# Designs tried in a protein design run: designed miniproteins, single chains, continued (5). Part 24

Each design is a single chain, and the fold is of that chain. pLDDT is the mean over its residues in the fold that is shown.

## One batch from the design tools (miniprotein)

Design m16816
Fold by ESMFold2-Fast:
Structure m16816 (fold): chain A 66 residues (1-66)
Amino acid sequence: MPEEVVETFVELARKSALISDSQAEEMGDMMREGVSLKEIAEKLNLPEAFIRSLLEEAKRIVEKKK
């Protein structure tokens, strides 16, 4: 996964009241390692749909480059 997408995802996660800064960094590391969104959701007790929504938004932000 592109680093820019992961960094943007972490920033969006940090803005969420459901995720602490340390959890957001941990999610970023797991994504860099290729851990599935389902496994990340189960590990952190978060809805998979919520994590998927954040990732989709991060991808959209990165695509807005021009």
Scores: mean pLDDT 79

Design m16817
Fold by ESMFold2-Fast:
Structure m16817 (fold): chain A 61 residues (1-61)
Amino acid sequence: MTPEEILEKIARRELSVNPISPEVAKALREFQKKHGLPVDGVLDRETVNALDEYYGLPRPR
């Protein structure tokens, strides 16, 4: 599975990330680096918000 496929599935809530696998953590770090977020491989609020914005998932404000 590509890093992009992993990130898209996380954004759609289709992938269980508990516990986070090394492949998922690597994909998160690459995404965080690309979007200027802290590169820690953790699925925090800022990373979740960026994923939702990048993959075009609408959020209620």
Scores: mean pLDDT 70

Design m16818
Fold by ESMFold2-Fast:
Structure m16818 (fold): chain A 63 residues (1-63)
Amino acid sequence: MKEEELEREVLEALARMGAYIRSKTEIEDEEDREKFIEEAAREARRTGDALKGVEIALEKLKK
């Protein structure tokens, strides 16, 4: 069934969008922004939650 693939793509897209919006206030460096967006997509895929993925990625960035 391809529904899981579509759900994963939607979660990653939402996480990338949310991370990009957050990066405008949290990150000034464009290279760090790219890393943050990629990490948010990865965490969203792992947790199944786009917003949670963004929050976890932001927490990792503030290390």
Scores: mean pLDDT 77

Design m16819
Fold by ESMFold2-Fast:
Structure m16819 (fold): chain A 65 residues (1-65)
Amino acid sequence: MVGDVYQATETVEGVLADGVTLKKGEKATVVAIDERTGIALVQNEKGEKGWLSLKVLEEKTKLVG
């Protein structure tokens, strides 16, 4: 859901934007979701935005808010 916060369980690099790299333990907030293509726009703790696969969010992060 938009506004949800995920915490990386391992280092996750952005699949569509090189500006989004989540190090293990970092949090990212979901800004937008495209369910048709299975991607989400997330913002990392530095304020950098990028598109990540929803599958990557499920496999390499955990919901914390």
Scores: mean pLDDT 73

Design m16820
Fold by ESMFold2-Fast:
Structure m16820 (fold): chain A 97 residues (1-97)
Amino acid sequence: SEEEKRRQEELERKLEELERKAREETERTVGEKAREEIERLRKEGEEKTKELLEKGDKKGAFEVEAEKGVEIVKKAVEYTVELNERIREARKKLLEE
């Protein structure tokens, strides 16, 4: 019926708005922290790499760059997981209320 279609469209709009709000909130809170942590890791890696290069340790410099690169990727993945979990929880609460 037209009433069932209207109720379904209203529920879909509410779900979209709450998913959008959950994304925005997560980006403001967790996204900012993830960005700060990634920047810290980049600076630490650059400083240590420079120190090793000044000492002539090219191999050690390469290893530090590789290790810090992996740590940065891990932080980016952790943020994506947290974002997806928060969206899932927001969706669940809506469907239960």
Scores: mean pLDDT 80

Design m16821
Fold by ESMFold2-Fast:
Structure m16821 (fold): chain A 77 residues (1-77)
Amino acid sequence: TRERLLRIAVTLLLLGHEHHPEGVSLAEAAARLGISQATLRRLARETDRAMETDPAFRAELQAAHARLRAELAARAA
C-alpha cells in the first residue's frame, strides 16, 4: 500500500544516507517496521521509483519524514 511504502521510505531516509551521522541502523529500521532487512531493501527500490515519478508521493514522504524524526527523537529522550 502507499502507506506501507511511505513508512519504509521515511525509515530509509534516516538510514539511506550513509554519511548521515544521526541515522538509525538498517536492523533497527527493519525491526521498527516489523520486516526483514532484505524486504526493507527491496521495498526501498520500489519507493525510490515512486519518489522519482510521483510529486504527491514525495510531498507525503516529506511530511511523514518530519513526523517520524520527531517521534524517534522523543523515544530516544
Scores: mean pLDDT 66

Design m16822
Fold by ESMFold2-Fast:
Structure m16822 (fold): chain A 101 residues (1-101)
Amino acid sequence: MKEKSLFEKASKQLEKLQGAVKVTLTIKPLNASLEQIKSKLESFASLFKEKPEISIKEENGIITITATFPSVNQAEVFLKSTILTAKKDGIEILNVEVEKV
């Protein structure tokens, strides 16, 4: 699946990083609303004792999620939970970018 390939690419980029990491996820909603996507992200953020900084932008039916995590491990959990469940959550992952803060 395209999602597995995108996750593997992002995971390899994470292996080269230490400390705080910025993830930019570009998605297209297929049958999920923006409110459902926000609710899922808020639910994930609540699982971390140290909350990630998350921003969401929608333009022309494309949603860009930018999340800054205090650790590589938190970024990996986020990517695994978002990318691998994308099809079930009614979204298509278009792009994943990972960079050092």
Scores: mean pLDDT 79

Design m16823
Fold by ESMFold2-Fast:
Structure m16823 (fold): chain A 61 residues (1-61)
Amino acid sequence: MLSPEEQAELEKMAESVKAEAEKNNITEPQEMRLRLGDRLVTIRLSVENGEVVVEVEARPA
């Protein structure tokens, strides 16, 4: 559904968001929504076993 280039961009974004969340020591799940081209991207953050977990979902805007 996403091109390889779009996938790479989303993965880089997810890594940046994860690093930021770890620096902020989040303890509760968080959700972020943004647009990437014609896609609506939802990034969900959660903490599992002391590690920040990132889930990314992309939909047509």
Scores: mean pLDDT 74

Design m16824
Fold by ESMFold2-Fast:
Structure m16824 (fold): chain A 90 residues (1-90)
Amino acid sequence: MQQVQDRVSQFRDMMVTSVRTYSDRYGVPQSQRDQMVQQVNSQVDSVDSSVQQLVSSGSSTQDVNDHMFQQLNQVQDSVYQMMRDMQRSA
């Protein structure tokens, strides 16, 4: 469980930092930057909740890890798309 929580937390920090850094570089307004950060946090919170439910239901370590990686990959793709959209708008 701790390793899963650590990975989710590290992923969150990395994604939020990336969004903020790119938003600053491309002159994205504070309100839009805050909204994008909120979207990242909401998506990661959803992943954390679903992972916790699998653990609580007695799912295997393999199923928990597979679900976590799949969901985090989806969040990463979403964040990278937001960053690409910021770059194209600059």
Scores: mean pLDDT 80

Design m16825
Fold by ESMFold2-Fast:
Structure m16825 (fold): chain A 68 residues (1-68)
Amino acid sequence: EPSDAELAAALMEAFGLTRSPALTDELLTQAFRLMREKRFDLAATRAFLERLVAAASPAEARAILAGE
């Protein structure tokens, strides 16, 4: 079965976003679980993933996750 990280990566690909080296499997797992727990709609999911893809470092990505 696909991991939460693989599901997050597939969702990013579906929105035309490319995974950066800043987005580790751990961070993608957290992101997918957060999206599920928050029950993000399509617009919120896209906006959240766009913010994560724009992260320049793992620390910045963690800050985006913590802000939710």
Scores: mean pLDDT 80

Design m16826
Fold by ESMFold2-Fast:
Structure m16826 (fold): chain A 62 residues (1-62)
Amino acid sequence: VKPGEEVTVEGAGPEGVRKAMEAARAGAKKVTLVDRDEFEVDVGHTLVAAYEPKVEVERVVT
């Protein structure tokens, strides 16, 4: 991941949250969390925003 890049992470569970935080630490501008479960997306969004507040986090429920 390059600084300013946008990254999509499939799955908002613990592994998806880890990948999103890794992308944020690598300098991603925006991370999109995609999951079927709205609850998992909401929890994942909250965790990434709390630990990596400089990255923009988007939620997508499919």
Scores: mean pLDDT 76

Design m16827
Fold by ESMFold2-Fast:
Parts: C-alpha cells; structure tokens; sequence
Structure m16827 (fold): chain A 89 residues (1-89)
C-alpha cells in the first residue's frame, strides 16, 4: 500500500513539474489530474483506479480541446503518468 501511495505521489509530482512549464490550458488540466493522484495517495485508494481516473480526465480534456497542439500535450501527459506510476512500483 505505501509503495502504491508513493508511486501516485511521484506521478502527481511529474504532472506538477510539467504544469509549471506549460501554457494555461495544459497546466490547468495537468494540475487537476495531479490533484486526483495526490488525493488517491492520501486516502490510500487503489493505484490502478487512481491512475486510470487521472488519465481519463486528461484524455477527456484533450478531446474537448479545439487546439490540436494543446490536445496532444495533454494526451502525452496522460501516457506519462501511467509510465511514472508503474516505474515507481
């Protein structure tokens, strides 16, 4: 359980770091996903459920974006959280 919580925290940190360098539409979506991961870590929610939820939120935001570059950046972040979370396990 603690190892899963740590993986979620690392994924959230990766999104927060990316959000600091990103323009407002991308940074807002990344911060929302990071909050889902941090909340899941604090509440000891299942790792797969938390990562899936955050990724689906990002994919949903990307589908609603009219700017293809913004949509691509958000989709890339969704793939990154899956990789970072799995690597931390």
Amino acid sequence: MEKEAEALRRAAEALEERAREAPAPVSEALREAAEILRDAAERRKPWHTAVTGAALLLIGRAVEEEDPEVAEAINEAALEIIRVAEEAL
Scores: mean pLDDT 77

Design m16828
Fold by ESMFold2-Fast:
Parts: C-alpha cells; structure tokens; sequence
Structure m16828 (fold): chain A 91 residues (1-91)
C-alpha cells in the first residue's frame, strides 16, 4: 500500500530522518504492522501501537496524546485519520 508507506515516511521525516532513510524505515515499520495485524492478536497490536507512540513522543517531539492517536491510526490502517494527523503536525 503506497499511501501507508508515504504517510509513514512523512512521520519519520518529522522525526528528523533523511527522505531516503525515512523510506527504508517506513517500509520496515509497515512490514511489522502487517505481520502483527495478520496474527489478530490484540495484545501484540496494542504493543505495536505503544512502541510506535513512544518513539513519536520521545524522538519526534510529538505530544503524547497526538502520538498515541497517530500510532493507533497507522497500526490499525485508518489511513485517512493518519494523514490528517500528520498534516496537522506539519502545519
């Protein structure tokens, strides 16, 4: 899914990654998200959401509440919500 990859790349660029590094990290993160979602294990899904939210809050400077919303949207595949949240962070 090109849209999910582009949104994730924008997120990593906000964290200070170069465009090339952001693309690599986005691909890796998307693969991990797909693997976790494929299990149907809610605990693993919530752990992935928490890990991504912690990264965004600690390293990208995203406020904790926004980091959790963005991480959940990305992991659960709500790409419209994820894109809106990233647009708000870039403004």
Amino acid sequence: DERAREILARVYELAGASPETAKILAEQTLRRIREVRATGDRKLIEEEINELATFLSAFAGVPEERARELARALVEGDLERAERLVDELEA
Scores: mean pLDDT 82

Design m16829
Fold by ESMFold2-Fast:
Structure m16829 (fold): chain A 99 residues (1-99)
Amino acid sequence: MEKAERLGKKFVEAMEANEKVMEKLRELEKEILDAPEEEKLRKILEAIIEAGKELGLEEEAKIYVAVVAILKGWEDLLEKFSEEIIKEAKEILEELKKA
């Protein structure tokens, strides 16, 4: 629980501090709404990684995306991440299963 909560809190605080990231997310909202459901989720995950890079939270963004990729079985996305990122994502999933 604590790792997932810290990840989310850090992300929200960093986004609130960066108006440019918020504007980019609003622009992507239009593209996401018109896409097929599976493509919408993939576009959201790409936006999260890009926002993470802008905020200096690239590793935290990748961990979040890896969690979703594991849940969906998207091995093509997992291949783009380091073993450390995948390990952290699995630890977060184990905490969430215990809640």
Scores: mean pLDDT 69

Design m16830
Fold by ESMFold2-Fast:
Structure m16830 (fold): chain A 66 residues (1-66)
Amino acid sequence: SMDQQKQRLQDQIRRILESDPSLTPEQIARAKEAAAGLTLDQLQDVMLRSVGDGRTIARLLLEVAA
């Protein structure tokens, strides 16, 4: 289902953010909050544009959520 796909993608994003040593706990928390408010399509777009880079994911999540 879409809800399961969204949950799996949010979990994947969370793991990437939490594993990035260049991100502070505050940056990770803000990015996770932004991700929670996004649609599946927006989350997929972030992942495609970021190429799995945690810092880029954090930035794009905040930009799309703004």
Scores: mean pLDDT 85

Design m16831
Fold by ESMFold2-Fast:
Structure m16831 (fold): chain A 75 residues (1-75)
Amino acid sequence: MPSMEELRKRLDELLEESAKIVQENKDDPEKIEKFKKLMKEIYEKLKKLYNDPSKSEKEIAEEGVRLLEELIKEL
């Protein structure tokens, strides 16, 4: 089971990879719109988890990793 430090490193890696994909596809408006839509959906899901007092920081981080990995696979 990954530690919080490992989850944070993974999130940073996934965010960097996402930024690189966006930079490589900046002249493709359809891909940029898809990326923005998926990021908005991820943000809304994570915001709901942050507002749930039953969810631990680690559970939220694990869900964040999962959602970003799915985002990268769809790009």
Scores: mean pLDDT 77

Design m16832
Fold by ESMFold2-Fast:
Structure m16832 (fold): chain A 65 residues (1-65)
Amino acid sequence: SEEQEKINSLIAAQLIAISVGAKLEVKGDELIVTYSKEKREEVEREKPGIEELAKKAGYKLRFEE
């Protein structure tokens, strides 16, 4: 179902964020990915994937260092 696909996309985004040492928070209709300066390059490599997954899950996306 479309709802299940959105849930799966959100879970995938969270797992990717955790894998690169970032924190992912859900705040209303927004996903906030928070990371330290030391993890910047790893997070930047995963940004396109997280962006696509956030879009599929129906969330706005924001990155914070």
Scores: mean pLDDT 86

Design m16833
Fold by ESMFold2-Fast:
Structure m16833 (fold): chain A 71 residues (1-71)
Amino acid sequence: AFELVRKAGEALAAGNPEEAAQYLDEAIRKAPDDPVVRGLARYVATHSPYGDEVLAALSPETRARVRALAA
């Protein structure tokens, strides 16, 4: 999970929201209750300038979980 969070963060820093979405989707699927994974998901939903692009690229299941973390 941590490796996937790191890769997602690197993709966001590089301006690649589609790649970030792939890593975040896999991280949430593997470790949905991991505080590091949940922290990144919340950041993407609430503060990231690429939030909308990442959310659009996520699977519907993962997108619902990420949106719930922002509420």
Scores: mean pLDDT 77

Design m16834
Fold by ESMFold2-Fast:
Structure m16834 (fold): chain A 85 residues (1-85)
Amino acid sequence: MVKAVVTSDTKVIIETSEPVIVHLINGEKVKLEPGKYEFDFRELDYIELSNGEKIKVEEIAVVLKSKVSEGVIDWLLSNGGKVVE
């Protein structure tokens, strides 16, 4: 299971219970073991799961309303994200 929490206008914490590959917009790939990792979400393209499924971070993002501007909140909600406070 992969979770994403947007903590600022530029930062997301990705928590994974399985090995995943994070694909960056610049074409770089970062292999993650289970754990919590901070990324600049503007640099993220998609997350590749161990089964080969591709997930965009905005589709699973949980937004902390008190930490993030309204414009970023609106963008994430438009792409399947949700607000928890």
Scores: mean pLDDT 79

Design m16835
Fold by ESMFold2-Fast:
Structure m16835 (fold): chain A 89 residues (1-89)
Amino acid sequence: MEKKIIELLKEYLKLLGIEVSDEEAKEILELVQEGVVLMKLGVPREEVLDRIKEKVPFLPRETLEKLLEALEEEGNPEEALEKMIEELK
């Protein structure tokens, strides 16, 4: 199901110096995916970021913003995360 996407998110975050559990990675993915839907429905990006940051305070706002942008542009979260990992070298 989401195992591959969870592993990609963990790899991306690890490249940024952030280590998360499988449970934390799953929560981040669910919140970011929900955030993308909310933004498409007209909710301001700042409100979406504030909601996610309250649930995952250990994750930098800048990182959340990049995840939201990547997932908004790419229809497939696996492809979005693979691109983000590649951009980090």
Scores: mean pLDDT 80

Design m16836
Fold by ESMFold2-Fast:
Structure m16836 (fold): chain A 89 residues (1-89)
Amino acid sequence: EPSFFEIRERFSRALVLFSTGDPARLPEAAALMREVLEYLKKHYPDSKELIEKLEAIFDRVVAAGRATPEEVREMAKIFLEIEKKHKEK
C-alpha cells in the first residue's frame, strides 16, 4: 500500500503531465490522479469536502485535456490543505 509521500509524488507528477497539454500524457496523468483520489477517499474521509472539490477540478481538467496554471495552483492548494490536516511525521 502506498505511503502518503508516494501519493504526493503521484499527485505532483499528474499535475506536471496535465500542464503539458500533450494528449499522449493525458491517460497516465488521469490514472495517477484517480489513484490519488481513491487513496484520499479511503484514508482521509474527514476531508470529504476538499476531496470532492479536487475531484470536480480534475473532472474539468480531463474534459479539457489540460490544466491551466490557475487549475494547477488550485489543485495543489487543496492537496496541501488535506496534507496539513492529516500531517504525517
Scores: mean pLDDT 82

Design m16837
Fold by ESMFold2-Fast:
Structure m16837 (fold): chain A 83 residues (1-83)
Amino acid sequence: SSLEGLEPEALEELKKYVEENSEYYRKNKSSEEVRKKLEELLKEIIERGALPKEVIEEILRELREAGKEELARVAEEALRRLE
């Protein structure tokens, strides 16, 4: 697991960050500045494999709705690797 080896506090912080990141995208996806920041954070988290399958599926859906094909591809690859 990509979350193995983290201190318990760091693991909890990362989980909270993942949850907030998903909600932040839904609420603020129309803001370009917010969107760019979120895209960078999502890319890092997805590439690390730190997200549960269900969260990655939700992010993939939101990215497709927003027309973010490059990030959607990263999310699809992460989902594939979880199989």
Scores: mean pLDDT 59

Design m16838
Fold by ESMFold2-Fast:
Structure m16838 (fold): chain A 56 residues (1-56)
Amino acid sequence: SMSRRQAEQLEESIRSVKKATEEEIKRSSPETAESIRKVGELTIKEKREQAQKILS
């Protein structure tokens, strides 16, 4: 179904955001890393909630 396909795309997007966030953190100062981590976590949370809503 289209909803399942959209949820799968969101999961792929979540994996990409997680990987990019981890790489950014490794290249950043400790001060900047905390902000990057927080933004990444919020983005992942929003995408997971959207995927759950689509599948529900």
Scores: mean pLDDT 80

Design m16839
Fold by ESMFold2-Fast:
Structure m16839 (fold): chain A 79 residues (1-79)
Amino acid sequence: MKIVIVASTEEDGNAAAKKLTGKDAIIVRTAEEAVKALEEHPDRPVALIGSGAKELREASEAAAKAGAKLYLAEKGKIA
């Protein structure tokens, strides 16, 4: 299953990815990069860094387009 994580930091994104999949995340800064990474690496989690309202919206759209599960990661918490 494809996974996209929204995190304010690369550290939070990678921690969530390891907890969910046991793998390090592919770190991206834009929704376009997230969609591309999900298509090229379907077995790896993708972390979109810069967790604000814009990034959450963009990640939600990318997840829907790619058929991915969306998670929010903040300071060791995953939602």
Scores: mean pLDDT 76

Design m16840
Fold by ESMFold2-Fast:
Structure m16840 (fold): chain A 65 residues (1-65)
Amino acid sequence: MVSEQAKKVVASYYKTVYKLPDEEAEKLAEKVLELANELIASGEASEIQAVTLATLKVLKEYLEK
């Protein structure tokens, strides 16, 4: 299970680097945690790798909109 601390780190990354509003950053961070937990459950990634991969995938999908 991905920690609450990881969610805060991802949200801070989106706010600081991409200048996203607080609510959008929190929503994207929540999606990252959901995807990361799915990757862990499927056996495709370890906890640390899952958070990194989910962060990049969610960000890419957001920027493609």
Scores: mean pLDDT 76

Design m16841
Fold by ESMFold2-Fast:
Structure m16841 (fold): chain A 81 residues (1-81)
Amino acid sequence: KEELKKKVEEFLEELKNNPADQKNREKVQKKMEEILEILKKLVGEENSKTIKEFADLLVQLATDPNDEEVIEKLKKLIEEI
């Protein structure tokens, strides 16, 4: 849980502090995959609905890292795990 939260916060900080890296789709995709692997270890691979909801929020965050609604939804989902 704490590792997942830390990785999401690091992802958000990288997107906000390095705007040029937001255009590097391969780097963004790799970070999202790392976060999802941590999530799978916490909730189990069988929790496909939670994994999908989390993945969708990460994609939205990658397109707009200043979307406070998406950030709050991700934080809430992490707390529910």
Scores: mean pLDDT 74

Design m16842
Fold by ESMFold2-Fast:
Structure m16842 (fold): chain A 90 residues (1-90)
Amino acid sequence: DLLDDAEKRKEELKKELNESDLSDKEKKTLEEYLDHIINLVRAVEANDGEAVRKELENVRKAISELSDKAKKTFDEIVKKINEKNQKKIA
C-alpha cells in the first residue's frame, strides 16, 4: 500500500544519501523531510483532512530548508531509484 511503499522508498533514499558526498547536516535535513512525507502518507491513508493539511505545511517548510546541492542530489537519487525499480532484467 502507499505507506509500505513510502517506507521502502525512504529506506532506499537513506541508503543512497549515506553514500552521497553531502554533509551530515544536509543528510539530517533530508531525513527530516522524508519523515514529514511519511507522516503525510499516513494522514492521507487515515483520511484525516486536518492532519493532511498540517503535514503538507510541514513538507513545504522542510523543502524550503534544503540547500540547492541537497535538492539536486536528492532529485538525482530519486531518479536513479525510480529507473532501477522500473527496469526489468531478463
Scores: mean pLDDT 75

Design m16843
Fold by ESMFold2-Fast:
Structure m16843 (fold): chain A 68 residues (1-68)
Amino acid sequence: MQEKLAEEIRELARQAARALQEGDWAKYRELMARIDELLSQIEDPKLRRELAVEITATLIRAVGDQLD
């Protein structure tokens, strides 16, 4: 069951985005490393790819909103 893991990854992505917006680069890098570790635990390569794309979009969107 991958749903709980996917939600955990999404929550970490939101936290990483917030750390980036706050200028906490150390926390951002730590959260990104943890996200990468959790993604490696997802056995379905399609789901893993979809989550990786979604995480990247979340981070880019958060940065874009702050710069606007």
Scores: mean pLDDT 78

Design m16844
Fold by ESMFold2-Fast:
Structure m16844 (fold): chain A 100 residues (1-100)
Amino acid sequence: MELSKEEKLELLRLALETFAQELSRAAKTMSDEEFEKFAEEAKKGLLKMMEELGLASPEVKELVEEFFKRLKEIVKKDPDNTKAMREEVERAVEELEKLL
């Protein structure tokens, strides 16, 4: 069954929100080395999900790299900054919508 553009965006928004929450928790509980490994595995998981949804362009990969880079900076500075995490998820979803 093929997902619509809107359904793909909803799934990706949920995934991005989930990764933001997981990276926030990791920043509070893990060492810096463990956090970096966790973030790298999370990024690989998102890229695989996007590839399975037919989103394997260089632009999509760059967007995912930028999302994790910015999110890591946000949660390392303040893992309770829910507003900044939410704004980064919204930014990434809006950029993804332009690429669909």
Scores: mean pLDDT 84

Design m16845
Fold by ESMFold2-Fast:
Structure m16845 (fold): chain A 60 residues (1-60)
Amino acid sequence: SRDELVFEAVRRAEERLKDEFDKYNEKISKTTDPEEQKKLILEYGKRFREEVARELAELR
């Protein structure tokens, strides 16, 4: 089903981006400016969605 493909794509994206996201989380945790923190969180979300879309395309 589509839901099973989406879950597998999310799992693969999490595994592939683990090290990159650890570095992102470190940057976010060290940021004290709320606007810069918001920007980093939005960039994190965009990167995750792009990787999920890429993994999903590979499963089709």
Scores: mean pLDDT 82

Design m16846
Fold by ESMFold2-Fast:
Structure m16846 (fold): chain A 80 residues (1-80)
Amino acid sequence: SELEEAFERAVEWAKEQFPEERERLDRMLEYFKAQLAKAKTEEEKKKIAEEFAETLRRIAEDVARKRGLPLPEVPELPEV
């Protein structure tokens, strides 16, 4: 699944940028992979991808706030 592979790549990128959030990122990946496994339609997969991207953005914002640094550019997920 292209989305599952994209989620895995995004989380690996995020772990490199935010090593302090590694466990949170791993839990997020497992959660969204489970949601993708339950999705039956392309519309459901798109919604899950949007929720994943939003969750990743929130983690990046939390880290930037804690570090006092600007937000890193979060990679966009492919459309389904």
Scores: mean pLDDT 78

Design m16847
Fold by ESMFold2-Fast:
Structure m16847 (fold): chain A 120 residues (1-120)
Amino acid sequence: AEEDYNKGIEAWKKGDLKTAVEYFKKAIEKDPTFIKPYIYLAQLYFVLFDFEKAIEWLKKALEVAKKNPVEPSYLREIIVLASNGAELAPTEELREKFNQIIEEAKSLLDELKGKPVKKE
């Protein structure tokens, strides 16, 4: 999982977004609880202005966070990405979807107060 994630980051750094997507998906296939590739897939689609796919991967990241202990920093990352998406969204429908992700991530972040979390 980590090796494929790192290869995805290197592909992203080179501008090879297709290869980055393939490696992030491979990292998820090997470890579905590894939240980092989900967040990076959302960010990748966001920078491409593919808001629908960005929303899809943010929702998948939240499902991982709901079922598995995660560092609060990942929920903060999701909130930042969804907030940027809400500001840049070309339609009210897309803005509402990003706002729903923000509210769910904030709710989950509040629930994580005092719980043991997965450390890097």
Scores: mean pLDDT 81

Design m16848
Fold by ESMFold2-Fast:
Structure m16848 (fold): chain A 62 residues (1-62)
Amino acid sequence: SKKLEYVKKIGKALVENKKLKLTQKEIEELTGISRSTISKLVKDGYLVKEGKYLKLSPEAVE
């Protein structure tokens, strides 16, 4: 569950930055997760795209 580890890391970055959504670039800068990995998390349904922003899927946080 390396993807769940990435989800947890993104969730922590959201909480620590008092945000509900981040851009791909902000996720890269705050977590060190690569662009390709972020794209894979979107494809696999762990992240939901809203314009330029990404948020955690409800299923990924429960």
Scores: mean pLDDT 81

Design m16849
Fold by ESMFold2-Fast:
Structure m16849 (fold): chain A 87 residues (1-87)
Amino acid sequence: MEEILEKLKYFLEQVADFFKSLGEEELADRIRQLMESIKSPEDAIKALEEVRKILEEVKQKHPEYKEAFDSMIEKIDELIEELKKAL
């Protein structure tokens, strides 16, 4: 479980950095806040579901980066499934 949570936090930090590179500083800060709220695997699933919604919204705003956002969403779906299997 700890290994999955560390992998998840590393991934969310990469997503936040990507958002910052696009000028989406407020959304990058929101992702970091969601990451800091993770105290359990259940919190991690909830945070990932929220980040997934943010990614879908930002993808509509930045269609030129659609492939990058689609890859991030796919990674989130994989992490959610890994967490559900570990519970």
Scores: mean pLDDT 84

Design m16850
Fold by ESMFold2-Fast:
Structure m16850 (fold): chain A 97 residues (1-97)
Amino acid sequence: MTLEVEESETLYEVLQKAGIKVSKDATVRVTVYDENGNKLGELIVRASTPLGEVVQRIAKEANLKVGTTLFLKITVRDVERNEKEITAKVTLKEPPL
């Protein structure tokens, strides 16, 4: 199931929404794709990182415009040390800086 998420949410909040228990200091791998499945980039960040920070960094490098739909593959190890992967969908609402 693909989760619909907002740029204002942290990765921690997105993972909690998916039922995944992590520390806010957990290391999270985020791979960003366009709607056609093309890989735009990958970041390794902390769970406390806002989605807006992740998508803005990729949007700046890929010259994406407001209204672009992105798919995020989010991989993390939960508090029980199980690897978890979710897909999130976000629409770019803030222009790249």
Scores: mean pLDDT 80

Design m16851
Fold by ESMFold2-Fast:
Structure m16851 (fold): chain A 79 residues (1-79)
Amino acid sequence: SFLDELKKKLTEEHNNALKEAEETPDIEKQLQILEEELNKYKQLLEIGQHTLPPEMKELLQKIIKELEEKIEELKEKKE
């Protein structure tokens, strides 16, 4: 279905962003990549809060949480 294809696309885009960050040797650049992705997904969730299907909101919330956790871990390693 269209929804399944969209969920797959979002998951692939998220995984690609994580891979790009992991391949970046500069921790500050890794943080920039992850923070840009986080802001993008937070904006999507905010705009779609009352219109997106529950499955899409759950996926976006999961991606946001994963990005927030990775950003926190990287910030701790930088210190």
Scores: mean pLDDT 82

